# Designed miniproteins, single chains, continued (2), part 63

Each design is a single chain, and the fold is of that chain. pLDDT is the mean over its residues in the fold that is shown.

## One batch from the design tools (miniprotein)

Design m6313
Fold by ESMFold2-Fast:
Structure m6313 (fold): chain A 87 residues (1-87)
Amino acid sequence: KKEEADKYLKKGVEALRQKRYDEAIKNFEKAIELDPKNADAYVGLGVAYFYKGEFEKAREWLEKALEIDPKNVDARSALLLLDRVVG
């Protein structure tokens, strides 16, 4: 399960690099389905929704990442960026 979840996480990250945000979302959702404690997949969802302009969804997923891993630097950084963009 964890090994398969990591494969989908990597596919999501690659889709983000290619700016294929809907594809990234699908892969991160699959990673979470396989490993619901994978904080990095929640960060990926938040970042993908942020780039789509879906700021409410972005915040929800980033906050979920911090519930799983309160020390997650990427989630904290993304939330700071989101706060600056939204107000």
Scores: mean pLDDT 86

Design m6314
Fold by ESMFold2-Fast:
Structure m6314 (fold): chain A 90 residues (1-90)
Amino acid sequence: MKEEWTKELRELGKEARAAGLSEAERFRLLAEVTVEFIEKFEKEKFAEKLRELAEELREAARVLREEGREELAAVAEEEARRAEELAREA
């Protein structure tokens, strides 16, 4: 499942790039689609998987900040907050 999601998300990322979306827009789109995948395929563990996603996104934001990619780090932190919010409401 996780590897299959990565392949589908990678393909979506290529399509979004071809459509002219910015790196920040593509990052946001991929995070949103990952939430939809969790909702569809991990429904019984929805809150748990959203918290895992939030932790992964927070770690990604830290690494992106260390690399000087501040805009992408900000998007990752925003999407982590949204995943935590959805987990809390579930």
Scores: mean pLDDT 77

Design m6315
Fold by ESMFold2-Fast:
Structure m6315 (fold): chain A 97 residues (1-97)
Amino acid sequence: SEEDIIKLLEEILKQARKYNAYTVEALLKGLIDEAKKGENLDFVRTLAITFKNLLKYAGEFGILFLEHLLQHHREGLSPEEKARIDELLAKYLPEVK
């Protein structure tokens, strides 16, 4: 459910804050806001599941791994995916950094 996805994103957000992963924190804040508004739900669900799987794989380094991917590998994303992520980061990164 959307409530379960929001709760999952909020738990990942706590880890992002713990490790000072500002890019991940900004993206998660944007995804939580979109989920609460019922906007881009398929995109939000896909990223939430992807982040959950990366955290399970990488353990305590999962957040730092996500931060590295977002900082150094966004150019490797599809143009559509990069545009959406760049828009969220432009809006939310100033609030966390």
Scores: mean pLDDT 80

Design m6316
Fold by ESMFold2-Fast:
Structure m6316 (fold): chain A 70 residues (1-70)
Amino acid sequence: MSPLEKLKKLYEELKKAFEKGDYKKAIELAQEIKLLFEENYEKMSKEEQEEAEKIVKEVDKLVEEMQEKE
């Protein structure tokens, strides 16, 4: 499985956890996504890096929403 495919799978799991209100799991998945992105960034093509960066930006938005949600 490519790093980008793994990022996409983790992002789908994060969205499901967020929708279920499991913010602890969603935050843990967000950290795993960021770690995987950083570890594999240099190994990805330019196109894969751009797509992965878009996923990370969406993850950051969801993390902000979870931290502000009452």
Scores: mean pLDDT 81

Design m6317
Fold by ESMFold2-Fast:
Structure m6317 (fold): chain A 55 residues (1-55)
Amino acid sequence: MKEEKKKEALKKYIEERNRLLEDVQKNPSITVEEARKRIDEINKKLEEELKKIDQ
């Protein structure tokens, strides 16, 4: 079951990144710096989820 949970976490990660990229293109209030910070947060959430699943 851990492998399936990791796949689910990766799917959510990809969806969040794609959604963020679309939002950045359509929302002029999102700066490049803010987009980079949000991508970093999405990456860290994935790492934390994978660590939690591994335990």
Scores: mean pLDDT 77

Design m6318
Fold by ESMFold2-Fast:
Structure m6318 (fold): chain A 71 residues (1-71)
Amino acid sequence: GTPLGVRLARDPETGRIVIERVEPGSIAEKAGLQPGDVVLAIDGVSVEGMSLAQVEERLAKTTGGLLLERP
């Protein structure tokens, strides 16, 4: 799939997946994603318990169905 243009990181204390970086001019920037947004689900699938690599793989294949929490 087309890269969304985000870098993800895991918060070591909470275990939550956060957006660390949004690439300028990317689909993610145009969609209004921001560093610090917490990824809760991708295409209706919860990311809880997934490894960072599994979340990145799902994000790379996403149909655009993202559930996010803004701090």
Scores: mean pLDDT 76

Design m6319
Fold by ESMFold2-Fast:
Structure m6319 (fold): chain A 62 residues (1-62)
Amino acid sequence: SEERLKHIQEKLSKMSLEEYEELEKLIENGDYEKAKELLKKYGLTEEEAEEFIKEMKKVLDS
């Protein structure tokens, strides 16, 4: 999972700040389907998108 998360972070490094803020809002609002669609635009697989959303939820709950 740690190595997969590093690959996810590499793909997401191409996102703009504006897109990243949109992603955070989608996750905070529980709109996980739209969040996955946005992540897939950056080349994430279904599994990678799910893992990222799971980790982002932990950060937002902190």
Scores: mean pLDDT 78

Design m6320
Fold by ESMFold2-Fast:
Structure m6320 (fold): chain A 84 residues (1-84)
Amino acid sequence: MKPEILEVPADAPLDAQVDAALINMLVSLIYKYSKNPDSEIVKKIIEKANELARVAATDPDSPEYQKLREELFKLIKELEKEEK
C-alpha cells in the first residue's frame, strides 16, 4: 500500500495540497526504487520536487512554479515509460 504522509483538508490552500500530492508521489517513488536510489532520473525528480515545494511555499502563482511543475510531471512520465 502507498503510505499517506500528509492528510490535508479539501479547503486548504493550493500550495499545501500540492505539497501533500508531491510528498505522496515521492514516497511512492522511493518505495518503488529503494533498491535503485542511484537512478539518474529518480535523482532529477527528487531535485525538481524539492525545488517545486520551495517555490510553492513562497509563490505558487509564479511562472517558475508552473514551469517546474510541468518539468516534474514530464520526468515522472519518462520514469513510468522506462519501467515497462
Scores: mean pLDDT 61

Design m6321
Fold by ESMFold2-Fast:
Structure m6321 (fold): chain A 74 residues (1-74)
Amino acid sequence: MEELPPEELKRLLLEGLEAAAKLALELKKAGDYEKAKEAVEQLKREAREAAALLPPELAAEVLRKAEELVKEVE
């Protein structure tokens, strides 16, 4: 079982999602659209997996933030 409190786990998962979104944006800026698309799909998968690890309220926050990040990249 994970040793982190749910709130702290949420913060770490959100940091990971934000890092993934930044990578996708940098790939788009570099003209690597194929890798940028893969990074967005990976972000979507990681967000769903992260939500599964959290209580429903925190899971909803993570999914909402991931949707915002995806919109910023797409």
Scores: mean pLDDT 80

Design m6322
Fold by ESMFold2-Fast:
Structure m6322 (fold): chain A 83 residues (1-83)
Amino acid sequence: AAALLEEARRLAARAREAAAEGRLAEAARLQGRALVLYAEATGRVAEMAELLREELRLARELGAPEEILAAIEEALREAEARL
């Protein structure tokens, strides 16, 4: 649990750095991975998968960029693999 939380924090920090440099697609992927690992560390993977399914549906309805859709889809796949 502690190791997963530390990895999640490291990924979140890298996402923040990527965002600061304007690499928004990379930031979204790193943040998605951080959220999944945080959910695993806290025993909330099922809730995270449900939230990501709703986010993906909303993002598609709003016409989000393909890179953002791909980031959400990857995070959802990782969350479902941990169920």
Scores: mean pLDDT 85

Design m6323
Fold by ESMFold2-Fast:
Structure m6323 (fold): chain A 57 residues (1-57)
Amino acid sequence: IDELVQFVLDMPSREAAERVVEYMERELALAKADPNMPEERIERTEEMVRRAREALG
């Protein structure tokens, strides 16, 4: 588990953790809409969001 996934798991409630993941998903959508965003950055963020979702169940 990387530092961001651990940060999500350390949230005081599942609701708080879910909001953090939702924020990351929104940021990912904005990054995908930016034609100047490196594809590697988008792929890394997608992987982190996926792992955070898996960790939450």
Scores: mean pLDDT 75

Design m6324
Fold by ESMFold2-Fast:
Structure m6324 (fold): chain A 97 residues (1-97)
Amino acid sequence: SIADQFAAALAALGGVSPAMAAQVDDLMAQYDLPDSVRPAVQLMVVLQGGVDAVEQALAAMVANAANIGPVDMSQVSTLLAQGDYVTAAGLYIRSTI
């Protein structure tokens, strides 16, 4: 699955600290995100160097949800295969908003 691909990429980067994992869980609860996107949110936090940038991105996604059409999941898979994890994670998370 796409979630498993994000989880594998995250594991290859050494995962997240317990503190980061707790902050991601708080963000997921705040934005009502499904468990399936947790690895993508965690991966974005690792790659962006902390939760603040990811929270700003989530806030922007929610603010613009009415103006954004459906996400093509095949594009997410292609970006993952290309190693563009940040763009792939952003699209995957946005598909659930």
Scores: mean pLDDT 80

Design m6325
Fold by ESMFold2-Fast:
Structure m6325 (fold): chain A 81 residues (1-81)
Amino acid sequence: MEITAVKKVGDLYEVTGTGFDELAAAPGLFFNGKFVTGLTRVDDTTFRTEKALPAGSGNVQVVGQGKDGKKVVSNEFAVTN
């Protein structure tokens, strides 16, 4: 599972990537290793944040559970808010 883009849409963010179809349920978004927000699926390649991201620069990761019940973690993706 890989994040390829993060963009601001209104007051929230869209996280685009690949392998998101491997997730059993809606994942969470971590910022600098800490849980920040749940994610809502927009389509097979895009999630939208439920809350705004913390201000400043950091790395985001999508963290969830695969269809096999195992933890799945994306790459770290650098963002500045």
Scores: mean pLDDT 82

Design m6326
Fold by ESMFold2-Fast:
Structure m6326 (fold): chain A 76 residues (1-76)
Amino acid sequence: SALEDLKKGIELYKQGKYEEAVKYFENAIKKDPNLAISYANLALVYAKMGKLEAAVEAYQRALELDPNVILGSEPK
């Protein structure tokens, strides 16, 4: 599920495995493109990788889906 992929991405991010985390967040987005929290977490990983333009674009998309989303949000 999208939520399962999101949780795995967050786990990989916490381990510093940023490239793998990106793949799981991209899979979460593919399964549920309206899940703002997936874009917010993708933005956080891109920022950590120094991909600032990609991070801004991902975060803007997260805010478009949910204006109250927080960068690096975890699922409830």
Scores: mean pLDDT 83

Design m6327
Fold by ESMFold2-Fast:
Structure m6327 (fold): chain A 62 residues (1-62)
Amino acid sequence: MEELIEKLKEEIKKLAEKAGIKLSDEQIERIAKALANAMLDIEPASEEDVKLTLDFLKKLKE
């Protein structure tokens, strides 16, 4: 789990930088945890963290 979160944090940083999106380290960690939990079907993240993650992904995909 922790290795997956660290890899997701790095990918989120790169994607945000490429897209010109400014995220705090805390926001990056919350998005990474939400994505990891969704991928592994683990205990759901908070509704706000899910919305933050979905909004970020929509901005990346258009």
Scores: mean pLDDT 75

Design m6328
Fold by ESMFold2-Fast:
Parts: sequence; C-alpha cells; structure tokens
Structure m6328 (fold): chain A 112 residues (1-112)
Amino acid sequence: KEEEAKKYAEEALKIVDEFESVARTGAAQATPEQGAVLIGHAELARYYAEKAVKGSAEEGRKNTELAVKHMQRAADVARAAGLTDLAAQIEELTKRFKEAMEKYVKLKEEIE
C-alpha cells in the first residue's frame, strides 16, 4: 500500500544519491569533456528519477526507463574513460534502482 510504495521510492532516490556521488568521482578522474557528459547524464537520471516517484504508475514506469537509460550511459562514459571499477559500480546501482522502482510501480498500480 501507500507506506510500502513510499519506502521503495525513498530507497530508489537514495540509490540515485549514491549514483550521483560515484558519477562526480568519475568526472573528477576523467577529461573535462568526459566529465561534463558524465555529470550531464547523472543530472538527467536524477531529474527522471524524481519524476518517476510522482504522478501515476504509468508515468513512474516511463520516467524509470528514462532514468535507467541515462544511468547506463553514465556507465558507458566511465568505461570509455578507463574508469572500469566506477562503471561497474554505476551498473550495480542502476540494477538496484531499477529493482526498487519496479516494486514501487507495482504497488502504485495496486493502489490506483
């Protein structure tokens, strides 16, 4: 119900906070151009993640897909920059985020 859905939404946003921290660490180790792209994808992932935990279940599903896309692109940029361990951390955070949001959206559908 609503309380359990809120718990998964909070978990998902906490994962985004961790992802943003990892992405900023990667940006500091990459070229200025690579770092800018990495931060850009991190900001877009946060934007869509915040949208995903508001509105309808359908909006949540769509915005989760967009957030995951930008998180995955951040991992690709980190890997291209030679930051293989950071790319793996981003991929693991992306997986955890997707799982939390899938649980959130399912509960939201049951409430609606």
Scores: mean pLDDT 88

Design m6329
Fold by ESMFold2-Fast:
Structure m6329 (fold): chain A 105 residues (1-105)
Amino acid sequence: NPKVEEARRLFERGREAFRAGNLQEAIRLYSEALSLYREVYGENWWEEPLVLEIYYEHARVLRELGADEIARELLRYVIRRGTELFGEDHPLVRRARAELEELEA
């Protein structure tokens, strides 16, 4: 699916922007990737594994910007949905729990 491939490219570009410290660009690219997933998959778009990975990376950028409360909300969302889809021991769920615990310390 060309739109799914475009969303994957946008996500990778967003990760590159985050690594480079271009926080606003990372958010823009993640938001565009999520919009393409929503367009392709409709109401069940959130069940796509990469969607939760994008939300996790978005939460990390928000934390870097000092938006800690919004970052906590996204991390809790990733933990809830990731546990539902993949189970508590999934690497994404474990990463999100570790990030959330660091924010609450």
Scores: mean pLDDT 86

Design m6330
Fold by ESMFold2-Fast:
Structure m6330 (fold): chain A 66 residues (1-66)
Amino acid sequence: MEIHLENATRGQVLEELAKALGVPLPDKLPDLDTPIPEFHLEFDEDADPGAVYAAALAQLNAYLAA
């Protein structure tokens, strides 16, 4: 499974991730309006949703540091 978004917000990335993993979007997250120029994440369908979320958040935070 793959999530690839361009010119999205952090909130839009997290929404697509929640949809792909079949889990609800968390009620409160910081910086949902932060622009993400490009987000690309590949993971197996059998991957642990919590681990995938952690990896996605780390990648999103890396974009803020760049």
Scores: mean pLDDT 72

Design m6331
Fold by ESMFold2-Fast:
Structure m6331 (fold): chain A 77 residues (1-77)
Amino acid sequence: GLSDYAKGELLFKQKKYKEAAEKYEEYLKTETDPVLKAEILDNLGEAYEKLGELEKAKKYFEEAKKIYKEAGYERKA
């Protein structure tokens, strides 16, 4: 729920990146809005990047980018 997302952001600000990622993953399971899913995926990418899990971070960033592009939020060159 929204509470899980807000808790995830708070944990991220506290540098508790693994706990933040877990809260973002819980929120992602219930989110249906594509733009909000992309925001959650971007935040998951940032959390895993801070944890040094660069391949997992890249996967989440790429998934978020695809959703943003499909939703028309990608900047046209």
Scores: mean pLDDT 79

Design m6332
Fold by ESMFold2-Fast:
Structure m6332 (fold): chain A 66 residues (1-66)
Amino acid sequence: MDEIRELAKEGVELIDEARELSKDNPELQKKIDEVRKELITAYKNKDLDGLRKVVEEARKLVEEAK
């Protein structure tokens, strides 16, 4: 079991949900894409704090997109 992998999975799911909710908002979609890039970088670096930050940002984007 890898906590880094579990956080990355949660981040991906939140990013996907935010993208679906924001299809009519191109500016928000660009922010979501940048957060996705941060997630990939944090996962590659095994940066637990970076992944937690990405998950929090993705969660906020989902809330804003609603």
Scores: mean pLDDT 82

Design m6333
Fold by ESMFold2-Fast:
Structure m6333 (fold): chain A 73 residues (1-73)
Amino acid sequence: SMIDRLVEELRKQGKSDEEIEAYKGFLEGLRLYGGGDYGSAAEVFQKTAEEYPNTEYGKKSKEYAERARRLAE
């Protein structure tokens, strides 16, 4: 799949398993967000941010969780 190819590329770049899992969580959040499911997107982004707070995509997920919550209202 495209996600599997992106994960392989991140491994080649020396990303940790934590960084890869954070990226996968971020992509799942974006999938829900793009589909208009802002409530579920906010939950996925928030969970990713809480589990991987020190990763690039964990930090991005925190920002996107706030945006998704605002749209879910």
Scores: mean pLDDT 85

Design m6334
Fold by ESMFold2-Fast:
Structure m6334 (fold): chain A 55 residues (1-55)
Amino acid sequence: SLEEKLAEVEKLLNDESLSQEEKNKGISEIMKTLSEAEQKKLLALVHKILEEKAA
């Protein structure tokens, strides 16, 4: 589900032991399993989470 894929992306983003390149690679692999519409929805949710963390 999109919720499971979002949780995988959040885990990658929150893993301080990973480089930005490793995070980008992991996210890219997750995105490959999704339709374009699902990718856009997931990206919007990720941006929301990052903005809330930055505030």
Scores: mean pLDDT 76

Design m6335
Fold by ESMFold2-Fast:
Structure m6335 (fold): chain A 102 residues (1-102)
Amino acid sequence: KTKYIPLTPEQKAILDKYVKEVFAMLVEAKENKWSPEETAARFKELLDKLLKDIEDFSVEEQLQILAELGRRVLFFANAIDLPEEVREAFSLLIAEAYDKVR
């Protein structure tokens, strides 16, 4: 019932754009010691922009883009030793984005 749908080059380009923007934001958050609340608010803004850019894609394609973004972002946040509170907030925001698409 659940199966992978390959992302198109256009969808991959959008995903890569937002992954790059989130990674740059997370580096700034670490260097400037942003609060978990400030970091989460900026991530939510980027998620809302992503959801707008992918709104014309199928629900399954949107979910795959969100899953890949979430996996890469959470891995990077852990790799650069961001506080647990930031990673928990990001997991909740990704889950909320999933619910908005479904």
Scores: mean pLDDT 83

Design m6336
Fold by ESMFold2-Fast:
Structure m6336 (fold): chain A 72 residues (1-72)
Amino acid sequence: SDAQHVIDGVRLALRHASTPEAAGRAVRSVAINAGLEDAAEELGRIVERGLREGKPEEALEEAEKLARQRQP
């Protein structure tokens, strides 16, 4: 599903991105390509904030909820 593709992208970004900003950009790109353009900025902010605050697990849960809610 589009939501699952975005969630997988969030998981990879949280694990492998060199900076919060890089993670945010990667997640926005995945969301846009998956057809969730309206959620792209919010997903990027969630991931960036989660990494800055040292709460990647909370960021993943929040991003998953948002991606599933915005799925057509």
Scores: mean pLDDT 85

Design m6337
Fold by ESMFold2-Fast:
Structure m6337 (fold): chain A 73 residues (1-73)
Amino acid sequence: SPLQEELERLRLRLGVLRISLGATRVLLERAKENNKPQSLIDELEEEVRRLEEEVRRVEEEIRRVERELEEAE
């Protein structure tokens, strides 16, 4: 069904975003530990926040599609 295909796409996107978020958090921690320039730290903090917001949005979309599938079954 189109809803099952959408759910699969959203789950794959969520997986990629979680990997990116985890990697960016590690980079941010290392940048802070190694006293990297504040501009780089700020950019990484902004990227973490952006990825966290995208993860939240995709998780909300997944919940919506899952509810629509439950109603159709």
Scores: mean pLDDT 88

Design m6338
Fold by ESMFold2-Fast:
Structure m6338 (fold): chain A 115 residues (1-115)
Amino acid sequence: MVAEAMRRALEGEEIKPEDLPDSPEGKYARAVLLGLRYLREHPIRLPADPPEEFRDKLGEFFRLAYEIAEGRATVEQLKKAAEAMLEFLRWLAEQTGDPRAREVAEEIEKLLKEA
């Protein structure tokens, strides 16, 4: 279930929260999907040479997200993907001052605490 939802989200499809279980796995998946939705709705304009920290944080997130989509991820890897997205959005909110990035980061943090 979660791998299929992640695959569809990476392809740009909207995933309904009710399609995900109430388990820790489902909460971590919801956290990742919230971050992906924010990035889709708020495209980031990068300079020609983006900062290494930006590339490292975003790269780690997508690496984990693709592993989940391929059905190879454990619950622990799904948690790491959610944590990587939270770290990236917190960094983005700090660098840009975007209140929407902060709001999504706070929602993800709540899901991680509830899981």
Scores: mean pLDDT 72

Design m6339
Fold by ESMFold2-Fast:
Structure m6339 (fold): chain A 65 residues (1-65)
Amino acid sequence: AAIRSAADIAQGDRVRVVAPSPHQGLEGVVVGFRVDDAGNLVLAVHFPETGETVLLGADEVERLS
């Protein structure tokens, strides 16, 4: 399902990257929340297939759970 806002995502939710990026189409799990240097809330998403954790905006992913 599409995410309406950052408040629609919880830690442990499965997400897919929809933004045009090197991670587009990857599925991951939200492992936390961060604040960037501009004060924006970002998601820390762990991708088990790559072993990578990436910081993404809530509008860059879609919720699968």
Scores: mean pLDDT 72

Design m6340
Fold by ESMFold2-Fast:
Structure m6340 (fold): chain A 62 residues (1-62)
Amino acid sequence: AKENLEKGKEYFRSGDYEKAVEYFEKAIKEDPNLKEAYELLGRAYQMLGDTEKAKEYFEKAK
């Protein structure tokens, strides 16, 4: 969970939102209660223009 979350954050910082999504999805698969990963997935999907998925992940982060 932590390793995949950190890699996702690194890709997000570099602007590789597709890779960020992959690693944040791996993080939540390992820890489905990891709120930070859901928030970051929502932001990554916003950057990719996927408004529906962004909204879904922001709801799950609550």
Scores: mean pLDDT 82

Design m6341
Fold by ESMFold2-Fast:
Structure m6341 (fold): chain A 74 residues (1-74)
Amino acid sequence: SREEAIRLLEEERRRSRNPAVREMLERAIKRIREGEDPVEAIERAAKEVVARSTDPEERQAVADTARRLIERIE
C-alpha cells in the first residue's frame, strides 16, 4: 500500500546518515504522497539525486538503497 511504502521510506530516512540517500527518500516520499506509484517515485528520485552527484560512493549508496526498497515494495 501507499501508506506502507511511505512508512518504509521514513524508517530508512531515520536510519540513514547519508545526505544523498536522505534527499532521495524525501523526494520519493513527497512524490508518493502526491499520488505517484511508489516504485516509480523511488526510481525517479534516485535518478535525480544520482544525476547531481559527482561522488561514485554516494551514487552507489543511493542506487543500492533504491533497489533494496523497490524489492521490498514489489
Scores: mean pLDDT 87

Design m6342
Fold by ESMFold2-Fast:
Structure m6342 (fold): chain A 74 residues (1-74)
Amino acid sequence: MARELLRKAAEALRAGDLERAQELGREAAAALEPAELAELLAEQAKEAAKTLGEKAPEYIEAADRWKEEQLAKL
Protein backbone atom coordinates (compact mmCIF):
# COMPACT_ATOMS: atom_id res chain seq x y z
CA MET A 1 0.00 0.00 0.00
CA ALA A 2 2.56 2.62 1.02
CA ARG A 3 4.75 1.81 -2.02
CA GLU A 4 1.69 2.40 -4.22
CA LEU A 5 1.20 5.83 -2.62
CA LEU A 6 4.86 6.67 -3.36
CA ARG A 7 4.47 5.49 -6.97
CA LYS A 8 1.45 7.80 -7.35
CA ALA A 9 3.44 10.63 -5.73
CA ALA A 10 6.22 10.14 -8.32
CA GLU A 11 3.63 10.17 -11.13
CA ALA A 12 2.11 13.40 -9.78
CA LEU A 13 5.58 14.96 -9.59
CA ARG A 14 6.28 14.02 -13.22
CA ALA A 15 2.94 15.60 -14.19
CA GLY A 16 3.98 18.82 -12.39
CA ASP A 17 1.38 18.46 -9.62
CA LEU A 18 3.67 19.31 -6.72
CA GLU A 19 0.88 19.69 -4.13
CA ARG A 20 -0.54 16.23 -4.92
CA ALA A 21 2.95 14.70 -4.88
CA GLN A 22 3.63 16.19 -1.42
CA GLU A 23 0.23 15.01 -0.10
CA LEU A 24 0.77 11.43 -1.32
CA GLY A 25 4.33 11.41 0.00
CA ARG A 26 3.16 12.45 3.48
CA GLU A 27 0.40 9.79 3.45
CA ALA A 28 2.94 7.12 2.43
CA ALA A 29 5.34 8.12 5.23
CA ALA A 30 2.51 8.06 7.81
CA ALA A 31 1.23 4.67 6.59
CA LEU A 32 4.61 2.89 6.60
CA GLU A 33 5.66 0.63 9.43
CA PRO A 34 9.10 1.75 10.71
CA ALA A 35 10.78 -1.30 9.14
CA GLU A 36 9.10 -0.64 5.76
CA LEU A 37 10.09 3.02 5.92
CA ALA A 38 13.72 2.10 6.65
CA GLU A 39 13.82 -0.38 3.74
CA LEU A 40 12.23 2.11 1.35
CA LEU A 41 14.53 5.00 2.33
CA ALA A 42 17.59 2.75 1.97
CA GLU A 43 16.48 1.63 -1.51
CA GLN A 44 15.84 5.23 -2.59
CA ALA A 45 19.26 6.26 -1.24
CA LYS A 46 20.95 3.38 -3.12
CA GLU A 47 19.24 4.39 -6.39
CA ALA A 48 20.33 8.01 -5.89
CA ALA A 49 23.86 6.84 -5.02
CA LYS A 50 24.17 5.05 -8.39
CA THR A 51 24.32 8.52 -10.03
CA LEU A 52 27.47 9.42 -8.00
CA GLY A 53 29.91 7.41 -10.14
CA GLU A 54 33.05 6.36 -8.27
CA LYS A 55 31.48 7.14 -4.86
CA ALA A 56 28.38 5.02 -5.57
CA PRO A 57 29.59 1.81 -3.79
CA GLU A 58 30.49 3.79 -0.64
CA TYR A 59 27.03 5.39 -0.42
CA ILE A 60 25.25 2.11 -1.26
CA GLU A 61 27.06 0.38 1.62
CA ALA A 62 26.21 3.30 3.94
CA ALA A 63 22.51 3.00 2.99
CA ASP A 64 22.51 -0.76 3.69
CA ARG A 65 24.21 -0.26 7.07
CA TRP A 66 21.74 2.48 8.01
CA LYS A 67 18.84 0.14 7.15
CA GLU A 68 20.34 -2.66 9.29
CA GLU A 69 20.74 -0.23 12.22
CA GLN A 70 17.11 0.95 11.93
CA LEU A 71 15.80 -2.63 11.73
CA ALA A 72 17.93 -3.66 14.75
CA LYS A 73 16.21 -0.93 16.82
CA LEU A 74 12.80 -2.52 16.15
Scores: mean pLDDT 69

Design m6343
Fold by ESMFold2-Fast:
Structure m6343 (fold): chain A 59 residues (1-59)
Amino acid sequence: MVLARVIEDYEAKTPEELTLKKGDIVEVIERVAPGYVLARSLKTGKVGKVPGSVLEVIT
């Protein structure tokens, strides 16, 4: 399982994107587009697309 820490707040811009807060931990599921990953929030269980630039991989 690949875990990443959110390094800056991100607000979803489309219904397919995930809103995240700095310090949240997410599971990186897969890369879906250049610069974007599909991630699951461990706090909420929600899955959505997020820019990889707001994530720091920790595992």
Scores: mean pLDDT 81

Design m6344
Fold by ESMFold2-Fast:
Structure m6344 (fold): chain A 104 residues (1-104)
Amino acid sequence: KPFELGETGKDEALEPLLAALHDPDPQVRIQALHAITLIPNEDLRVDALIDVALNHPDPEIRAMAARLLGLLGDKRAVPALERLAAEDPDPRVREAAREALEAI
């Protein structure tokens, strides 16, 4: 599922954070993911974390995005977390999604 960016200043702010999720430093990737949770638009924040959890190439980042969705407790994430728990090829991501569903 493609995330649409570039229409507003909010999209411009999110795009550098999404780019930082591909940084070679795992601490930079974790910090970028945490920064996404601080985006004041709740819909944009949750949608961005859902897209990262479903589509990011790094399973560690997908697992962390799933856990952050659980911590936010937003029920809009439930269908994406159910898909991750059932279908993600990495067992760490499936476990993180199950834990997140228990937290919501």
Scores: mean pLDDT 75

Design m6345
Fold by ESMFold2-Fast:
Structure m6345 (fold): chain A 72 residues (1-72)
Amino acid sequence: LEEEAKELIKKAEEAEEKGDNVEAAQLYARAGALYYEMGDFETAIEYLQKALELDPDNEVARALLEAIKEEM
């Protein structure tokens, strides 16, 4: 899970470099989802917020951030 999340973050950084904010947001949201699954809510919030900064319409990031706030 952690290695998978790190790989997604690396791909997200590459997408950002190319200016593909929607793809980068999707990859950051997926990484955030993996951290959420691991119970690392602080790291999950960090990447989910970054996903929404890049794509405010990212439904996965928005839904997971709301779920984490309910858990905390």
Scores: mean pLDDT 81

Design m6346
Fold by ESMFold2-Fast:
Structure m6346 (fold): chain A 69 residues (1-69)
Amino acid sequence: GPDEKVIELMSQAGRAMRQGDLEKAIAYLEEARKLTSGKVAEHLDKAIEAVEKGDLETAERHVVAAVTE
């Protein structure tokens, strides 16, 4: 279902961030964002903003927060 796809996309985004592929990380997070709403979507918006700024530590915290909602 959509939730499983969201978890898959967030996992792929985390991997891309660890590999330094920020464009791919943003693409995965944006795709996950389109499938979500509420607090999960809010955390993903913050994660995308953090990746765009090169703040991968903040981005990772927001991805973790999104999966715990």
Scores: mean pLDDT 84

Design m6347
Fold by ESMFold2-Fast:
Structure m6347 (fold): chain A 91 residues (1-91)
Amino acid sequence: MSPKEKAIALAEYTVLKGELSFLERLFEKHKEKLTPEQAKELEELLEEGRKLIEELEELIKKDAPLEKIREVIDRAQEVINRAEKIFLEAL
């Protein structure tokens, strides 16, 4: 990918990583307010989010095709949005 595309991907990576970290902190602070089913789904979503962020960092480092990077960004955003929805329903 181009240097400009890589810079944009790094910026999106930074935002997603920050959003995931915020959700992990919310989970630890409020896990006692969650139902067992909500807690399990959130643990699974946060773990999937961590794996996607790690995959995204690796793809950016090795200058993977932009289409592959965007695919992982979209998947990470979907996981984050699902986790946020559970918190909005629980809190």
Scores: mean pLDDT 87

Design m6348
Fold by ESMFold2-Fast:
Structure m6348 (fold): chain A 92 residues (1-92)
Amino acid sequence: SKKAEEAAEKAKEEAEKSGGEGEVKVEGNKVTITLSKLSVPAMMGALAGAVAAEYEGAEAEIEAEGDTLRITLTGKSEEVAAKGAEALAKGL
């Protein structure tokens, strides 16, 4: 979905503003956002954003490795996944 890609790219941009890096993969109703080189405040923001994504109806799966977070958002639709990714971006 173009909207899910745009929302996920926004999360990447917010991580980059904090000195981090981001990678995005969108597969239908599934969005995987990998954020690396995160400061502790940026990591806490990403975690808060993942919680906010669940209020949008997306299922959030989080894997943490040092300063890297891999967040997978799965919605019942591509639109729900996009809303979840937007919530994540706002947390950052």
Scores: mean pLDDT 81

